Designed miniproteins, single chains, continued (5). Designs and how they scored, part 91

Each design is a single chain, and the fold is of that chain. pLDDT is the mean over its residues in the fold that is shown.

## One batch from the design tools (miniprotein)

Design m19171
Fold by ESMFold2-Fast:
Structure m19171 (fold): chain A 93 residues (1-93)
Amino acid sequence: ELLELALKLRELMIAEKDQEKRQRLAELALSLGELVLMESSTEETEESREERERGERAKEEAKEILESNTPPEIESEAMKAARKTVELLEKKL
């Protein structure tokens, strides 16, 4: 599901014409992808810790999207993805 969310955010980023929103979605998608890689390894290493920190950043960004006054066009899709991402990250991390 983290990978699905990352791919969905990437698609939203491609569809989004606002540069600031596009950048935010891209960064979140990349960070979630790295969390998926960490989950696949299931081992605690220096590499997995770095990826976990990127995941924490993605969680913070998702939380910020949920709490911010995001415009309706991004709110209907990105907000739902961010909310689901926060739930999954809290459950996994």
Scores: mean pLDDT 61

Design m19172
Fold by ESMFold2-Fast:
Structure m19172 (fold): chain A 70 residues (1-70)
Amino acid sequence: MELREKLVEKLLANPELAREAYEYLKENREAIEAELEAAIAATPDPAEAEAIRARYEAIVRGIEEAYREL
């Protein structure tokens, strides 16, 4: 895995992108989470649903962590 660590590394190499990603997430979080919940609800396989949620959490944590280190 380590999607979070990879994202942090890439975002720290591009501070402008880290800031833009954080601001986009902050502004659009409700809409993004609504779409995530719809995707999970449409997924009958619990393993696939868990993978979708885990990827989203890794992305969010990575963006937040990179922004915090700027």
Scores: mean pLDDT 80

Design m19173
Fold by ESMFold2-Fast:
Structure m19173 (fold): chain A 92 residues (1-92)
Amino acid sequence: TLGKGMDEEELRRGLVRGRIIDRLDEALANSKNPEQIEAQLEELRRWLLEEFGLSPELVERVIARLREVIENPRDGSLFLDIVDEITDAATA
């Protein structure tokens, strides 16, 4: 409550980004088989639509890219790009 010199909007963006990272990390950790992958992606689609009011088109793009990360979990840069895309859209 006493952040002199920090923009509340910057703090909000940081908190949203952190929450997205935590949620996506949890989803990836629980995506061991095709059934779990589909369940996690469906829950994420709903969460993005309801929590952040993202457009269905952007949500579909994010889900497709997350599927790529789950299928090929070696590219940490793709994961962070997805996090930033969601954060920017959620805070626009």
Scores: mean pLDDT 77

Design m19174
Fold by ESMFold2-Fast:
Structure m19174 (fold): chain A 108 residues (1-108)
Amino acid sequence: SLEETLSEEEKQALEDLVKKVEPLAKKLYEIEKKYPKDKKKQKKLYLKLLQTEMGISEKEAKEILEKSKSGQELLLLAMKLLAEKEKDQVSVEAIEAQMKLAEELAKK
């Protein structure tokens, strides 16, 4: 599994972040399920959700949305931003490793 390539500290930090963002992940999934073909509506609701659930600014939420290609990437970018604000370098590195692996798997 992907977890087998992470240190114990990186695994723990990642698990803690997953627990923090689980409610957000569920709401993102519900938005995608309700509006599967309406990408504009999805983006508008994601923007509002990021601001209300994560307490990030409209500017930060827009930057995450512009950089994300999927709901999964949106969550990873949001988790990375929270870890950076908390100065949690272990979590930042764990998230970056997951994002890099996802990009490499998409190329092959």
Scores: mean pLDDT 73

Design m19175
Fold by ESMFold2-Fast:
Structure m19175 (fold): chain A 94 residues (1-94)
Amino acid sequence: SEELEKLKEKFEEVKEIIEDPSASFDEVLQAVDDFLRSTAPLVQSKNKELLDLIIEALEELKELVARRFPDDPRLPDLLQGIDRAIEAVKEAMK
């Protein structure tokens, strides 16, 4: 589906930003926020395959960000934001 392909493209874009050693926390935070914003309307689609992919992508972004910025004081809030998004998707799948 077009939505699945666009989501995969967006995920690869944000992953590249996080994995760039020159990227600041602010750039990574913006990229993650943009990704979360792009997935929010898709949660209402009730498409299980799409929602499963969103959960997998968010879990991977969470691990990548924690690895890149383990000592950033803003990291706990970012991880909590991602966790809230994951729970919202899981709730939508019921």
Scores: mean pLDDT 86

Design m19176
Fold by ESMFold2-Fast:
Structure m19176 (fold): chain A 107 residues (1-107)
Amino acid sequence: DPIEEAKELVKQGRYAEALELLLRLFARDPNNDEAFEGVLEILERHGDDPAVLAAFARFLSTHLGHFAWAITSHPNAGKYTVRLALIAERVPALDAVLREAAAQSTL
């Protein structure tokens, strides 16, 4: 179970690896709410970790459409957008990553 594997990685302090696993699961199955909720939880608690932010930025550069769908078109898009905004307000480095991804979406 990839969700349980990600939880084990978090217990080991391997937050960037846990994030990458959850993001891969979400990219494979965009309807997997548990995967995206897990992503948001890691960003909320460990978004100040440079490895976590680098992993998230890498995902946005390669899977921007999956992320855009999650925050605009998913049944929970409003909830996800609000939660991301609150995290970005507290973590300026995450706000910078999100702004860079938004700039790339104009292509």
Scores: mean pLDDT 78

Design m19177
Fold by ESMFold2-Fast:
Structure m19177 (fold): chain A 108 residues (1-108)
Amino acid sequence: MDEKQLQLEVAEAMKLMMISVADIALKNAEALAAKNKDPKFAEQLKQQARKVKELARELAEKYLELVRAQVEGAPQSEIKKLEEELKKLKEELKKSDAELEKLIKQAK
């Protein structure tokens, strides 16, 4: 295995790990929602958990796109665009995750 192939395989593994962690978090939030007697709050909790999972998936896919672009020697303009998109997704995920954590604490 050459170094470029190893970098791509590590990036694919990180993508799968990010998606798996987000899926576990979603399932835990859905289980808490199912036990909650307030259907409006239960739906809000599920919607927030789904948003976090979708953002984590988008972040993981964009990270893999960045690694592939770097490995393939894409133009610096494309690399910078992907880095800026990743930065935006990281901030959105951080905010959405904080809101989900707040809802989980309220559900307990």
Scores: mean pLDDT 83

Design m19178
Fold by ESMFold2-Fast:
Structure m19178 (fold): chain A 61 residues (1-61)
Amino acid sequence: MSNEEIKEEILALLEELGFHKLAEEFEKGYEKWKKTKSDEEIRERLLLIKEVVEALAADRA
């Protein structure tokens, strides 16, 4: 799974949960990370964020 694919899944979950402003800030953060961090560091951060967002979604179900 690519970093772009993980980013899109996180954005979709945030939008579904109604966290539109957080989704916007996350997308801005991701673009900054692409310019300042390695792909591996970005991957690790995205996977951690995805885990947290999925847990938040599950807690609301």
Scores: mean pLDDT 81

Design m19179
Fold by ESMFold2-Fast:
Structure m19179 (fold): chain A 57 residues (1-57)
Amino acid sequence: SMAAQRAAVAARIAAEGLLKSTNDIDDSIKVLEDAVRRTVAEQERQRQARQQQLLLA
C-alpha cells in the first residue's frame, strides 16, 4: 500500500537524519564544552572578585 511505502521512506529519511545529527552533535558538543569552560572560568573570576569585596567590606 502507499501508506506502507511512505512509512518505509519516512523511516529511511529519519535514519539518515539521525546519522547526520550525530555528526552535528559531536561538533556542537565540542563548541558547548568550550563555552561551558569559558563560562565557568568567568563565574570563578566573578566569585573571587565578590569574595574579595566581601573581605574588604
Scores: mean pLDDT 76

Design m19180
Fold by ESMFold2-Fast:
Structure m19180 (fold): chain A 125 residues (1-125)
Amino acid sequence: SHLQQNLLLALQAVRENPGATLDEILSKLSPEEQQQINEAIEWIKKKLLELTEGFLSDEEAEELVLQILELTVKLLEGEISEEEAIQLLRDFLLSRGFTDPEKIELLIEAAKKVMKEVLSLVSSL
């Protein structure tokens, strides 16, 4: 599917550019590839915003999308377990200034659901 191709390209781009900003990743790619990655990011971001009932800013949602993609790559490559992915996500949220335990747990649950959907879409080929 178009979404599956866009997600695979986004995962590949994040794998090749660990820790990079979205702008840094996109600057290395063709306009067509930039559009495909932006479509994948917007799909994930929309899911996160729906699951978090609007308490994330657009910037916070974008940063969380990139972290979800990076963790999804590591899960796909067998580098980390699901439990390790959750701990890395928790550490990421704390590093970004999230301090409310209820918001952190809601964000972790939202990210877990999104990672599961991405994994299902990219592994069902």
Scores: mean pLDDT 86

Design m19181
Fold by ESMFold2-Fast:
Structure m19181 (fold): chain A 72 residues (1-72)
Amino acid sequence: SEEELKEKIKKILKKYNLPDDEDTVEDILNVLKANEGDLEALREALREFLKLLNVPEEKHDEIVEELVSLVE
């Protein structure tokens, strides 16, 4: 369900000490929905989102793969 997916996103954000507010969770959920069926586009969109959150580049791949795992 969408509610379960939001809770999983929130847990990943908390794990990496990132903002886990409703707006940030909704933004990630929208990125996942907008890139449904295109995992390459999804990974790129998630990397760009992490850059907007000022996440260091060395952490991007780990966080991206955890978020991608929610839709595989």
Scores: mean pLDDT 85

Design m19182
Fold by ESMFold2-Fast:
Structure m19182 (fold): chain A 81 residues (1-81)
Amino acid sequence: SIDERTQKSREMLKTPDGQKQISLQQIYTTIKSLLGDDVAKQFVQMSITNPQLAKQQIQQWLQQGILSQNEYNVLLILIEN
């Protein structure tokens, strides 16, 4: 059986707000795996309040070797969504 949570996730995919929420969750998961929970939470907040600063931050992490080129490209798309 498909639960209500799965159904709501499918409905959210049809709205701009739903797409943004999914993008924020993917950003959080990616940064948490690389830099930990506290940095991930701060970065998600930054991507909401100042997307330009968030883009500069991921460029810096790419230059430092913290992000791979693929991880950088994915995060850039998610921030722009």
Scores: mean pLDDT 76

Design m19183
Fold by ESMFold2-Fast:
Structure m19183 (fold): chain A 91 residues (1-91)
Amino acid sequence: MEAREARKKGEELAKKGIDMAGKEGMTEAIGGLIRGLGEGIEAGLKGKEEGIKAGKEGAEEGEKGLEEGDYSKAAEGGGRGAGGGGMAEAL
């Protein structure tokens, strides 16, 4: 998975996680997204390859979150995908 692909997939997963959360789960989903974004960005700051790896792992975790109905996990994984992939793309 390339940096741009990881970012786009992460963005889609975060969106789906937030949509799944609905109004009542919104705070938890946003918290997950922020945590994921921070983790992905931190990994990307260590290097492009680290950012891509974090992005890929985040996207895989976000997909599992959607499958499990865990919107917080989906948003967090999506955020890590977007942050890691986005940072790697920017480097």
Scores: mean pLDDT 83

Design m19184
Fold by ESMFold2-Fast:
Order: sequence, then C-alpha cells, then structure tokens
Structure m19184 (fold): chain A 74 residues (1-74)
Amino acid sequence: SMEEEIRKLAELAKEAVRAMFEELDRPELGERTIEEIDRAAEEAIREKWSLEEFEQRVKRIVVEALTEAARLAA
C-alpha cells in the first residue's frame, strides 16, 4: 500500500540521517531532522500524498539539514 511505502521510505531516511549526523558529530541536528521526517510521514499518510510528493519533501528536509551542518563546519 502507499502507506507502507511511505513508512518504509521514512524509516530508511531516518536511518541514513542518524548515521550521517553521528559521523558529522552533529547528533542534535540529526535528531531534529528525524523528527521532521516523522512529522512529514504522518502528514503524507493523513493527507494521502503520493510517494513522489513524500520523497520530494524528505529530500528537501535532508538537504536543508546537511546544508546547515556544512555551515557549522565552515
């Protein structure tokens, strides 16, 4: 089902984010990003988004978090 695909993508994204932000020594940003992904998944399921719409939202969340981590490293 679409809900199962959204949940699966959310879990994979959260796993990747957790690993990335541990390596960057920015666990707080990782935790915040995981919370945003969880909120996006709940919204996507409630509002019946397509998998593509959810994927684009997750991509934006992750890119913004990585951009912030890069700024803090500079």
Scores: mean pLDDT 87

Design m19185
Fold by ESMFold2-Fast:
Structure m19185 (fold): chain A 75 residues (1-75)
Amino acid sequence: MEVTVTASDGTVGKVEASEEEAKAIEAFLKTGDALGGAYAMKLAVEALKKAGAEVKPGMVVTVTLGDLSGKVRVM
């Protein structure tokens, strides 16, 4: 399932999530689940690196999975 990542500077990256990762991220976006938050941050970093962005600590990104979205801070 495709995950779209939008950084605060306007950089957009896309990455494919496994079914397990997508379910965990859905739980995070709906309930704030910690494991799903960790997967969301992992995929956000991967998507931004693939888009050629420099990933810096404190960077805030929006993770979108289908109709669900939420903000993740890169540590």
Scores: mean pLDDT 80

Design m19186
Fold by ESMFold2-Fast:
Structure m19186 (fold): chain A 93 residues (1-93)
Amino acid sequence: MSAEEQIEEVFDETIERLKKAKTKEEAYKVLKEALSKIMEIIEKNASEEKAKKAAELLKEYYEKLLKKIDENDMEGAIELVRELKEKLIEILS
């Protein structure tokens, strides 16, 4: 499985888990676990330059995602996850 395919799988699982999350605490856990998995895939498969760009993007979106969850905007959080997936794949391509 390519790095891009592994990342797509993590994002798709994250979206499904967020849709099922009933509390902010569960949503935070889902995001933290997803971030950890994505960072591991990037560190093992991407060049240093692409890894740096990906890390900056992930940090920016993680802050936005936490804000959406804090506001109880789960639909907005899921949309941000989809946007992040597309942008991250673009960096890694």
Scores: mean pLDDT 85

Design m19187
Fold by ESMFold2-Fast:
Structure m19187 (fold): chain A 78 residues (1-78)
Amino acid sequence: SESDFMIRQLDDLSRQHPEMRGETLSAKGQVLFQSGNYDQASTLYDQASDLLSNTDPQRSQQFRQQSQQARNISNVNS
């Protein structure tokens, strides 16, 4: 699937660039959100937010909000 392909590419990027873990986690979150896997997207956004909290507080806050949105959508559809 398209989401499986994109996640594989992000996993490859993460292996080559471990320093980009926050970016790759948030990108995986976006892929899962776009494919309707809201619970998993929420978890990855939270992890990305935690990793970025000291280095990029603004992006950390944005991902926290995206996590809440994903959780809310999941709750409505469950």
Scores: mean pLDDT 81

Design m19188
Fold by ESMFold2-Fast:
Structure m19188 (fold): chain A 72 residues (1-72)
Amino acid sequence: MDALRQAMVDRVTDLLDQMNADGVAPDDRLQAARDEIDRMAADAGVTLTPAQRNALLAQAGRRHAARHGTDV
């Protein structure tokens, strides 16, 4: 389970990085990240609670911010 969660965080972080590079608005990036978490969970046959989904999104968002500095 830890490896799957790490893969989800890595994928969502990479998606956020790509969308930021493409100039996508913050709200649209957050929505795309949520949709990607839901897609990956469905593909893996995993049921995530809203709290677990939010925790994954928050972790990916923190990693994204760390890669681009805290000023964005």
Scores: mean pLDDT 78

Design m19189
Fold by ESMFold2-Fast:
Structure m19189 (fold): chain A 76 residues (1-76)
Amino acid sequence: GGKDYAQKAVNAKTGEDALKYASQAALEYEAAGDIGGSMGAGVAVLSAATYLSLGDEEKAIEMASKGAQNVLNGKS
């Protein structure tokens, strides 16, 4: 589920894994009808992908982790 993938994104050690798991979290939240969670994770994915394309892996990991954590913290 989205929560499991979001947790994996928070725990990721590479930009590639962080982006992969954040993307899966966004898709799972979208499938569950959680528009806010899907949008939040999607913005984090876009930011992480941008930083990875610039060679800034540390910032990519940070942005993916923040987005995934926001989705986890936004759940009741």
Scores: mean pLDDT 78

Design m19190
Fold by ESMFold2-Fast:
Structure m19190 (fold): chain A 68 residues (1-68)
Amino acid sequence: ALAAAEARGLAHLPLIRQANEIREELEKEFPEAPDSTIHDAVAEAARLLAAGASREEALAAAREVVRR
């Protein structure tokens, strides 16, 4: 049980880390954007990362969400 939970945690750690890095990048690039907009952009980035997209593709899509 713990070993299986640990394995799932390891599988999700890179995704969570990349999503947090994208959030930080968006907050630096768009400091005037509302938290709700940043949240939606990060959610879209996380969706793409989970689907196997690159960090660059996820970040580009997140930027597009903020610019809408």
Scores: mean pLDDT 73

Design m19191
Fold by ESMFold2-Fast:
Structure m19191 (fold): chain A 87 residues (1-87)
Amino acid sequence: SIDELREEGLRLLEEAAEHLAEVDPVLAEQIRRWIERMRRASPEEQLRLLEDAAVLLYSHGARRRDERLLELARRLAEVARQMAEAL
């Protein structure tokens, strides 16, 4: 369901913020603000936020050679893909 996909997306964003808290506190705070936006957003807006988050985390993961960020970005992209198909 869309609700299950939303909760999975939020969980992945929380994991990204936790992972980044020590390595990039500014980016971690940006992700936490995106989590708050997700909670107030429509499903269509949540999809766009998840797509944007996946791109951002992939960019940072690739630049840093951070396998955890790359894994989280790929999983966020998959959640966004499934959400787009469900909308």
Scores: mean pLDDT 87

Design m19192
Fold by ESMFold2-Fast:
Structure m19192 (fold): chain A 126 residues (1-126)
Amino acid sequence: DEKVKKQFLLLMNMDSSTPEKTKVELLELLGFDPSGVIDGVWDEGVKQAVLDFQRVTGLKDNGIPDDETIQALKKILNGEPVGPDKDLSLGVNAAIIAQFQKNMGLEIDGVFDEKTKKKREEILAS
């Protein structure tokens, strides 16, 4: 729980210069590894998940968590929808919110509701 909260703080401050192992661990926390393992290893599963995210959100699909990709993730976690799916209850936006809710022990509905917002604010204030 506390480790996940600290990792979320790192995620909100993540950019392309963040160490690769840390960056991969943060992406895995958001469901970017289909195995569900948080090991910080950049593998084909993580790369494919990044590519799928980039394609769905209309970003450059290079499979690299570049600054545009990281900013899109931060926008979703701030309750700002990205890409052609502008409704946080649908598609990739909902999936990212749902993964955050799962990691924080909240009800998993993929909606950026008051409970999700309050948990985000609580973590960012720590």
Scores: mean pLDDT 75

Design m19193
Fold by ESMFold2-Fast:
Structure m19193 (fold): chain A 97 residues (1-97)
Amino acid sequence: MTREELREELVRLFQELLANIDDEEKVRELSERALELMEKLLSLKEEEEQRELIERAYAEARAAGIGADASLLDRLAVFLAMVTDIPLEEARRRLEA
């Protein structure tokens, strides 16, 4: 599976999670699958690149006012941006599609 295919699968999982947030069993299943994909995406990057992606994602989240009280959509957008190496706005747009 290519990096782009993993990214598209992660977007689909996050969209399904957002659509089924009230279903505890489905949220658990989708969360486990998303974590596995995030681990695979991060493993494709060198340690220093992973650190830079994490630092950028946190900086963009802070600039956008995304904190502990942020919506699930915003939190998932930060994770997507971090693990797929895309800007936060692009990640948010993909999840809203």
Scores: mean pLDDT 74

Design m19194
Fold by ESMFold2-Fast:
Structure m19194 (fold): chain A 70 residues (1-70)
Amino acid sequence: SMDAAIAQIDRAMDLIRNGTNDNIARGRQILRDVIRSMTPAQRQQIVDYMAQRRGTSQQDVQSFFDSIMA
């Protein structure tokens, strides 16, 4: 569900913010798994959600997701 995807993303971002190498790697892996599980429509909804919540552009969020998937 979208709510479950948002919760996993929030948890992953908290791990990355914590700043240990292990937590950053774990957070990036959670993000990759969540993004891979999404349809294109769900991915667009998450991009829109994060852009609004963070006060940034959809392009910035998309670039961040692309960097995680590389």
Scores: mean pLDDT 81

Design m19195
Fold by ESMFold2-Fast:
Structure m19195 (fold): chain A 64 residues (1-64)
Amino acid sequence: SPEQRRRIMRLSDEAHDIIDKEKDPKKRSEILAALQEAVDYAVRTGDMDAAEELLRKKIREILE
């Protein structure tokens, strides 16, 4: 749906903003992988709220 595509684009922008500020190449790669997993989950299930929560949880774990 157009709403789903806009929310995916916003999630991508949010993740890439964090990647651009991150100096550790391993953490940058892990955040990108987390984004790919969250987008795949969103497309597969249609559950945008769960996909957003999944991404944010994974990013928090990576940045610890």
Scores: mean pLDDT 86

Design m19196
Fold by ESMFold2-Fast:
Structure m19196 (fold): chain A 87 residues (1-87)
Amino acid sequence: SEELVEKIKEEAEKLLAQARTTLDEASVARLEEIAKEVIRLVEEGKSEEEIQKALAERTRDADDRLQQWALALWLRVLRVKEEFEAE
């Protein structure tokens, strides 16, 4: 739904704001690209398993720190999806 996507965008932006205080510019840009991909897959109605697989592929060559931020993003997305799709 549009509301689900809007809430995910809000949570992603909050996470990116935190990342910008901690990560270098290149890592932030990559995390922004990952966030855009995750949001697109949610808009397309992809399953959690499909989105998680895409996220894993996108972070395959990332360092541990960027992988941790990507995981934090995914956990926020899952929390929002639980709120909107569990009922």
Scores: mean pLDDT 82

Design m19197
Fold by ESMFold2-Fast:
Structure m19197 (fold): chain A 71 residues (1-71)
Amino acid sequence: SKEKELVEKLIEEAVEKNSGKPKDKEVTEKAINLIAGILDVDIEEVRERLKGVSHEALKEIIEKMVAELEK
């Protein structure tokens, strides 16, 4: 689906450009839940993919996903 393709691309870009550690556990858990819902996978799988992604990169992923879901 378009949503899965978008999320996969955003994760790949975030890992490549923003490999810092997340600073805010609450924001990280919200991002993981949203991504898991869109990809239709377990939260644990998303945690593995987002390992090392920065807080700023996770916020960007959330913002882009919300923009697409509002369409």
Scores: mean pLDDT 66

Design m19198
Fold by ESMFold2-Fast:
Structure m19198 (fold): chain A 75 residues (1-75)
Amino acid sequence: ELEKKKKLLESTEAMLAAIAEAAGTTLEELKAAYKAGDKKKIEEIAKKAGVSTEFIETLYDNYEKLLEEIKKLEE
């Protein structure tokens, strides 16, 4: 199951990276905005990428959930 979850993480991360690139930023900057709770920056990234804020938030929630699940499997 670890490999399956890593593949899901890879796909989710690629989608987040594509959104960040479309907005003229990086995946690391997008992650930093979420960690800081910078709602305004997240909304700006979503608008520039042509996606809804709800979509990007759902995608990031899935990303964090996958990270936690993988960590538990790896220990």
Scores: mean pLDDT 81

Design m19199
Fold by ESMFold2-Fast:
Structure m19199 (fold): chain A 78 residues (1-78)
Amino acid sequence: MSPMEKTIEQFRALSEVVGLEVEARIAIKKGDLEKAKEYIKRMEELIKEMKSRPDVFSESFIKEAEKVLKELKEELEK
């Protein structure tokens, strides 16, 4: 895959991660824990998918997404 193709796929995945983070944080602030859990689960599935494609998604990209997921899980467990 060309560097340009990888960049496009990374931007698409970044948009999905950011969207899920925003929705999860809104749900947590509203006290909608069940909805927050659904968004967190979707992010876990997305990260698993990204890990299955190491030729497209760099270790640093995956680590940043995992950091967001960890922060959301910690906030939910409070």
Scores: mean pLDDT 81

Design m19200
Fold by ESMFold2-Fast:
Structure m19200 (fold): chain A 73 residues (1-73)
Amino acid sequence: MEEERRRRIEIELELGILQLELFINKDESKIPELKELLRELGVKEEEIEKLEEEYKKIISMEHKERVEKILKE
């Protein structure tokens, strides 16, 4: 239980770091790694596909549009 919880927190932290790197650098090469971490957390494939599309849209936006998207959904 405790080790499983610790592993989950580690994956969530790594996911957060990769998301920040993706958004700052507009680096689509981070998307496959993000998808694998989401699978490890038990996110369903349907939701992962939606998140992939959203990440690609976010990184293609101008800075102001990207901020609004993240804050307002």
Scores: mean pLDDT 72

Design m19201
Fold by ESMFold2-Fast:
Structure m19201 (fold): chain A 86 residues (1-86)
Amino acid sequence: SEAEEQLKKLREFVKEVEEKIKKGEKLSDETLAEAAIAYARLGKLELAEKFLALVRDPLLRVAARAALEGASAEEAEARAAELEAA
């Protein structure tokens, strides 16, 4: 399914980012913004906010925040629906 493919890609991307950080590699603003959005989609909001704070380009930070908030809202809605269905 499309959701399974997206989840796989997000997990692979996050693993790559985590490995780069562990090795002390410098991450681009674009990679930091993408990591923030990916963490938000995976429900790791604390890590998402941490990575967003590292983005230096103000335009990219604003765009990434909008995408992060959208992803967070969609996940919160899906989780609320699951709890209501239980």
Scores: mean pLDDT 76

Design m19202
Fold by ESMFold2-Fast:
Structure m19202 (fold): chain A 72 residues (1-72)
Amino acid sequence: AVEEVLRLQNSTPDEQIKILKEISKDEEKARALLEELFGAPVTEDPKKWIESLIKVVELAKEDSAAVRAARA
């Protein structure tokens, strides 16, 4: 769990999306990751939470690309 959090923190957005997709395939691992990230028991579907996190990372990546394009 802590290892996955550390990997995410030291990864690029593309790598984070890949890692989250891999973790989403294992419900127990997804739950452990979410509990480490939020410090609270996960009461909802862990897979849906991971999918929501993937979308947030994708949106953040798109915003960064848009900012870069606007600065050109």
Scores: mean pLDDT 69

Design m19203
Fold by ESMFold2-Fast:
Structure m19203 (fold): chain A 91 residues (1-91)
Amino acid sequence: REEEIERLKKEIETLEKARQALENGDFKSAAELLKDIRPELAELAEQAYKLSQSNDPEKQKEAEFLRDVLLALIDIQIVSTKLGLERLEKE
């Protein structure tokens, strides 16, 4: 199971990098990081990016809301993946 352990470690690293990108408002980098491991979250990040590029204040506010949602979802994914990794390492 060494291959699975290494894969989960890489996923955690990528999720943490995506989280940092989102905290910095870098939706595009977050989407690129998430595309290979969490395509649904990547799609939301792409939507947030498009909204953030708008000159409409309401759309910019929607992008901020989606950022908060994405941060919460990524935090859940990080915790879940870390628990899975811990279970494999303690087996």
Scores: mean pLDDT 84

Design m19204
Fold by ESMFold2-Fast:
Structure m19204 (fold): chain A 80 residues (1-80)
Amino acid sequence: GLEEKLEKIIELAKKKDIKGLKELKEKNADDEAVVYLAEFAIALLNKDSEKGAEYANKILELKNELAIKALEELVEIGLE
């Protein structure tokens, strides 16, 4: 389900696996929450603050609690 896919994005981000994030995004191209969170994780790993802010805003606009929680976890990872 969605929660498992979002958890996988967090796992890949912790491993700094940009290739895995891109593959997961392509496999789930019709799922906005998965695409936006994967793009945010890639931006975070690349230290791309403009893209990070863009995708964070897109995630917040979805009003999806699971996606927002996953975003919060990625932000915490990026602050370490």
Scores: mean pLDDT 87

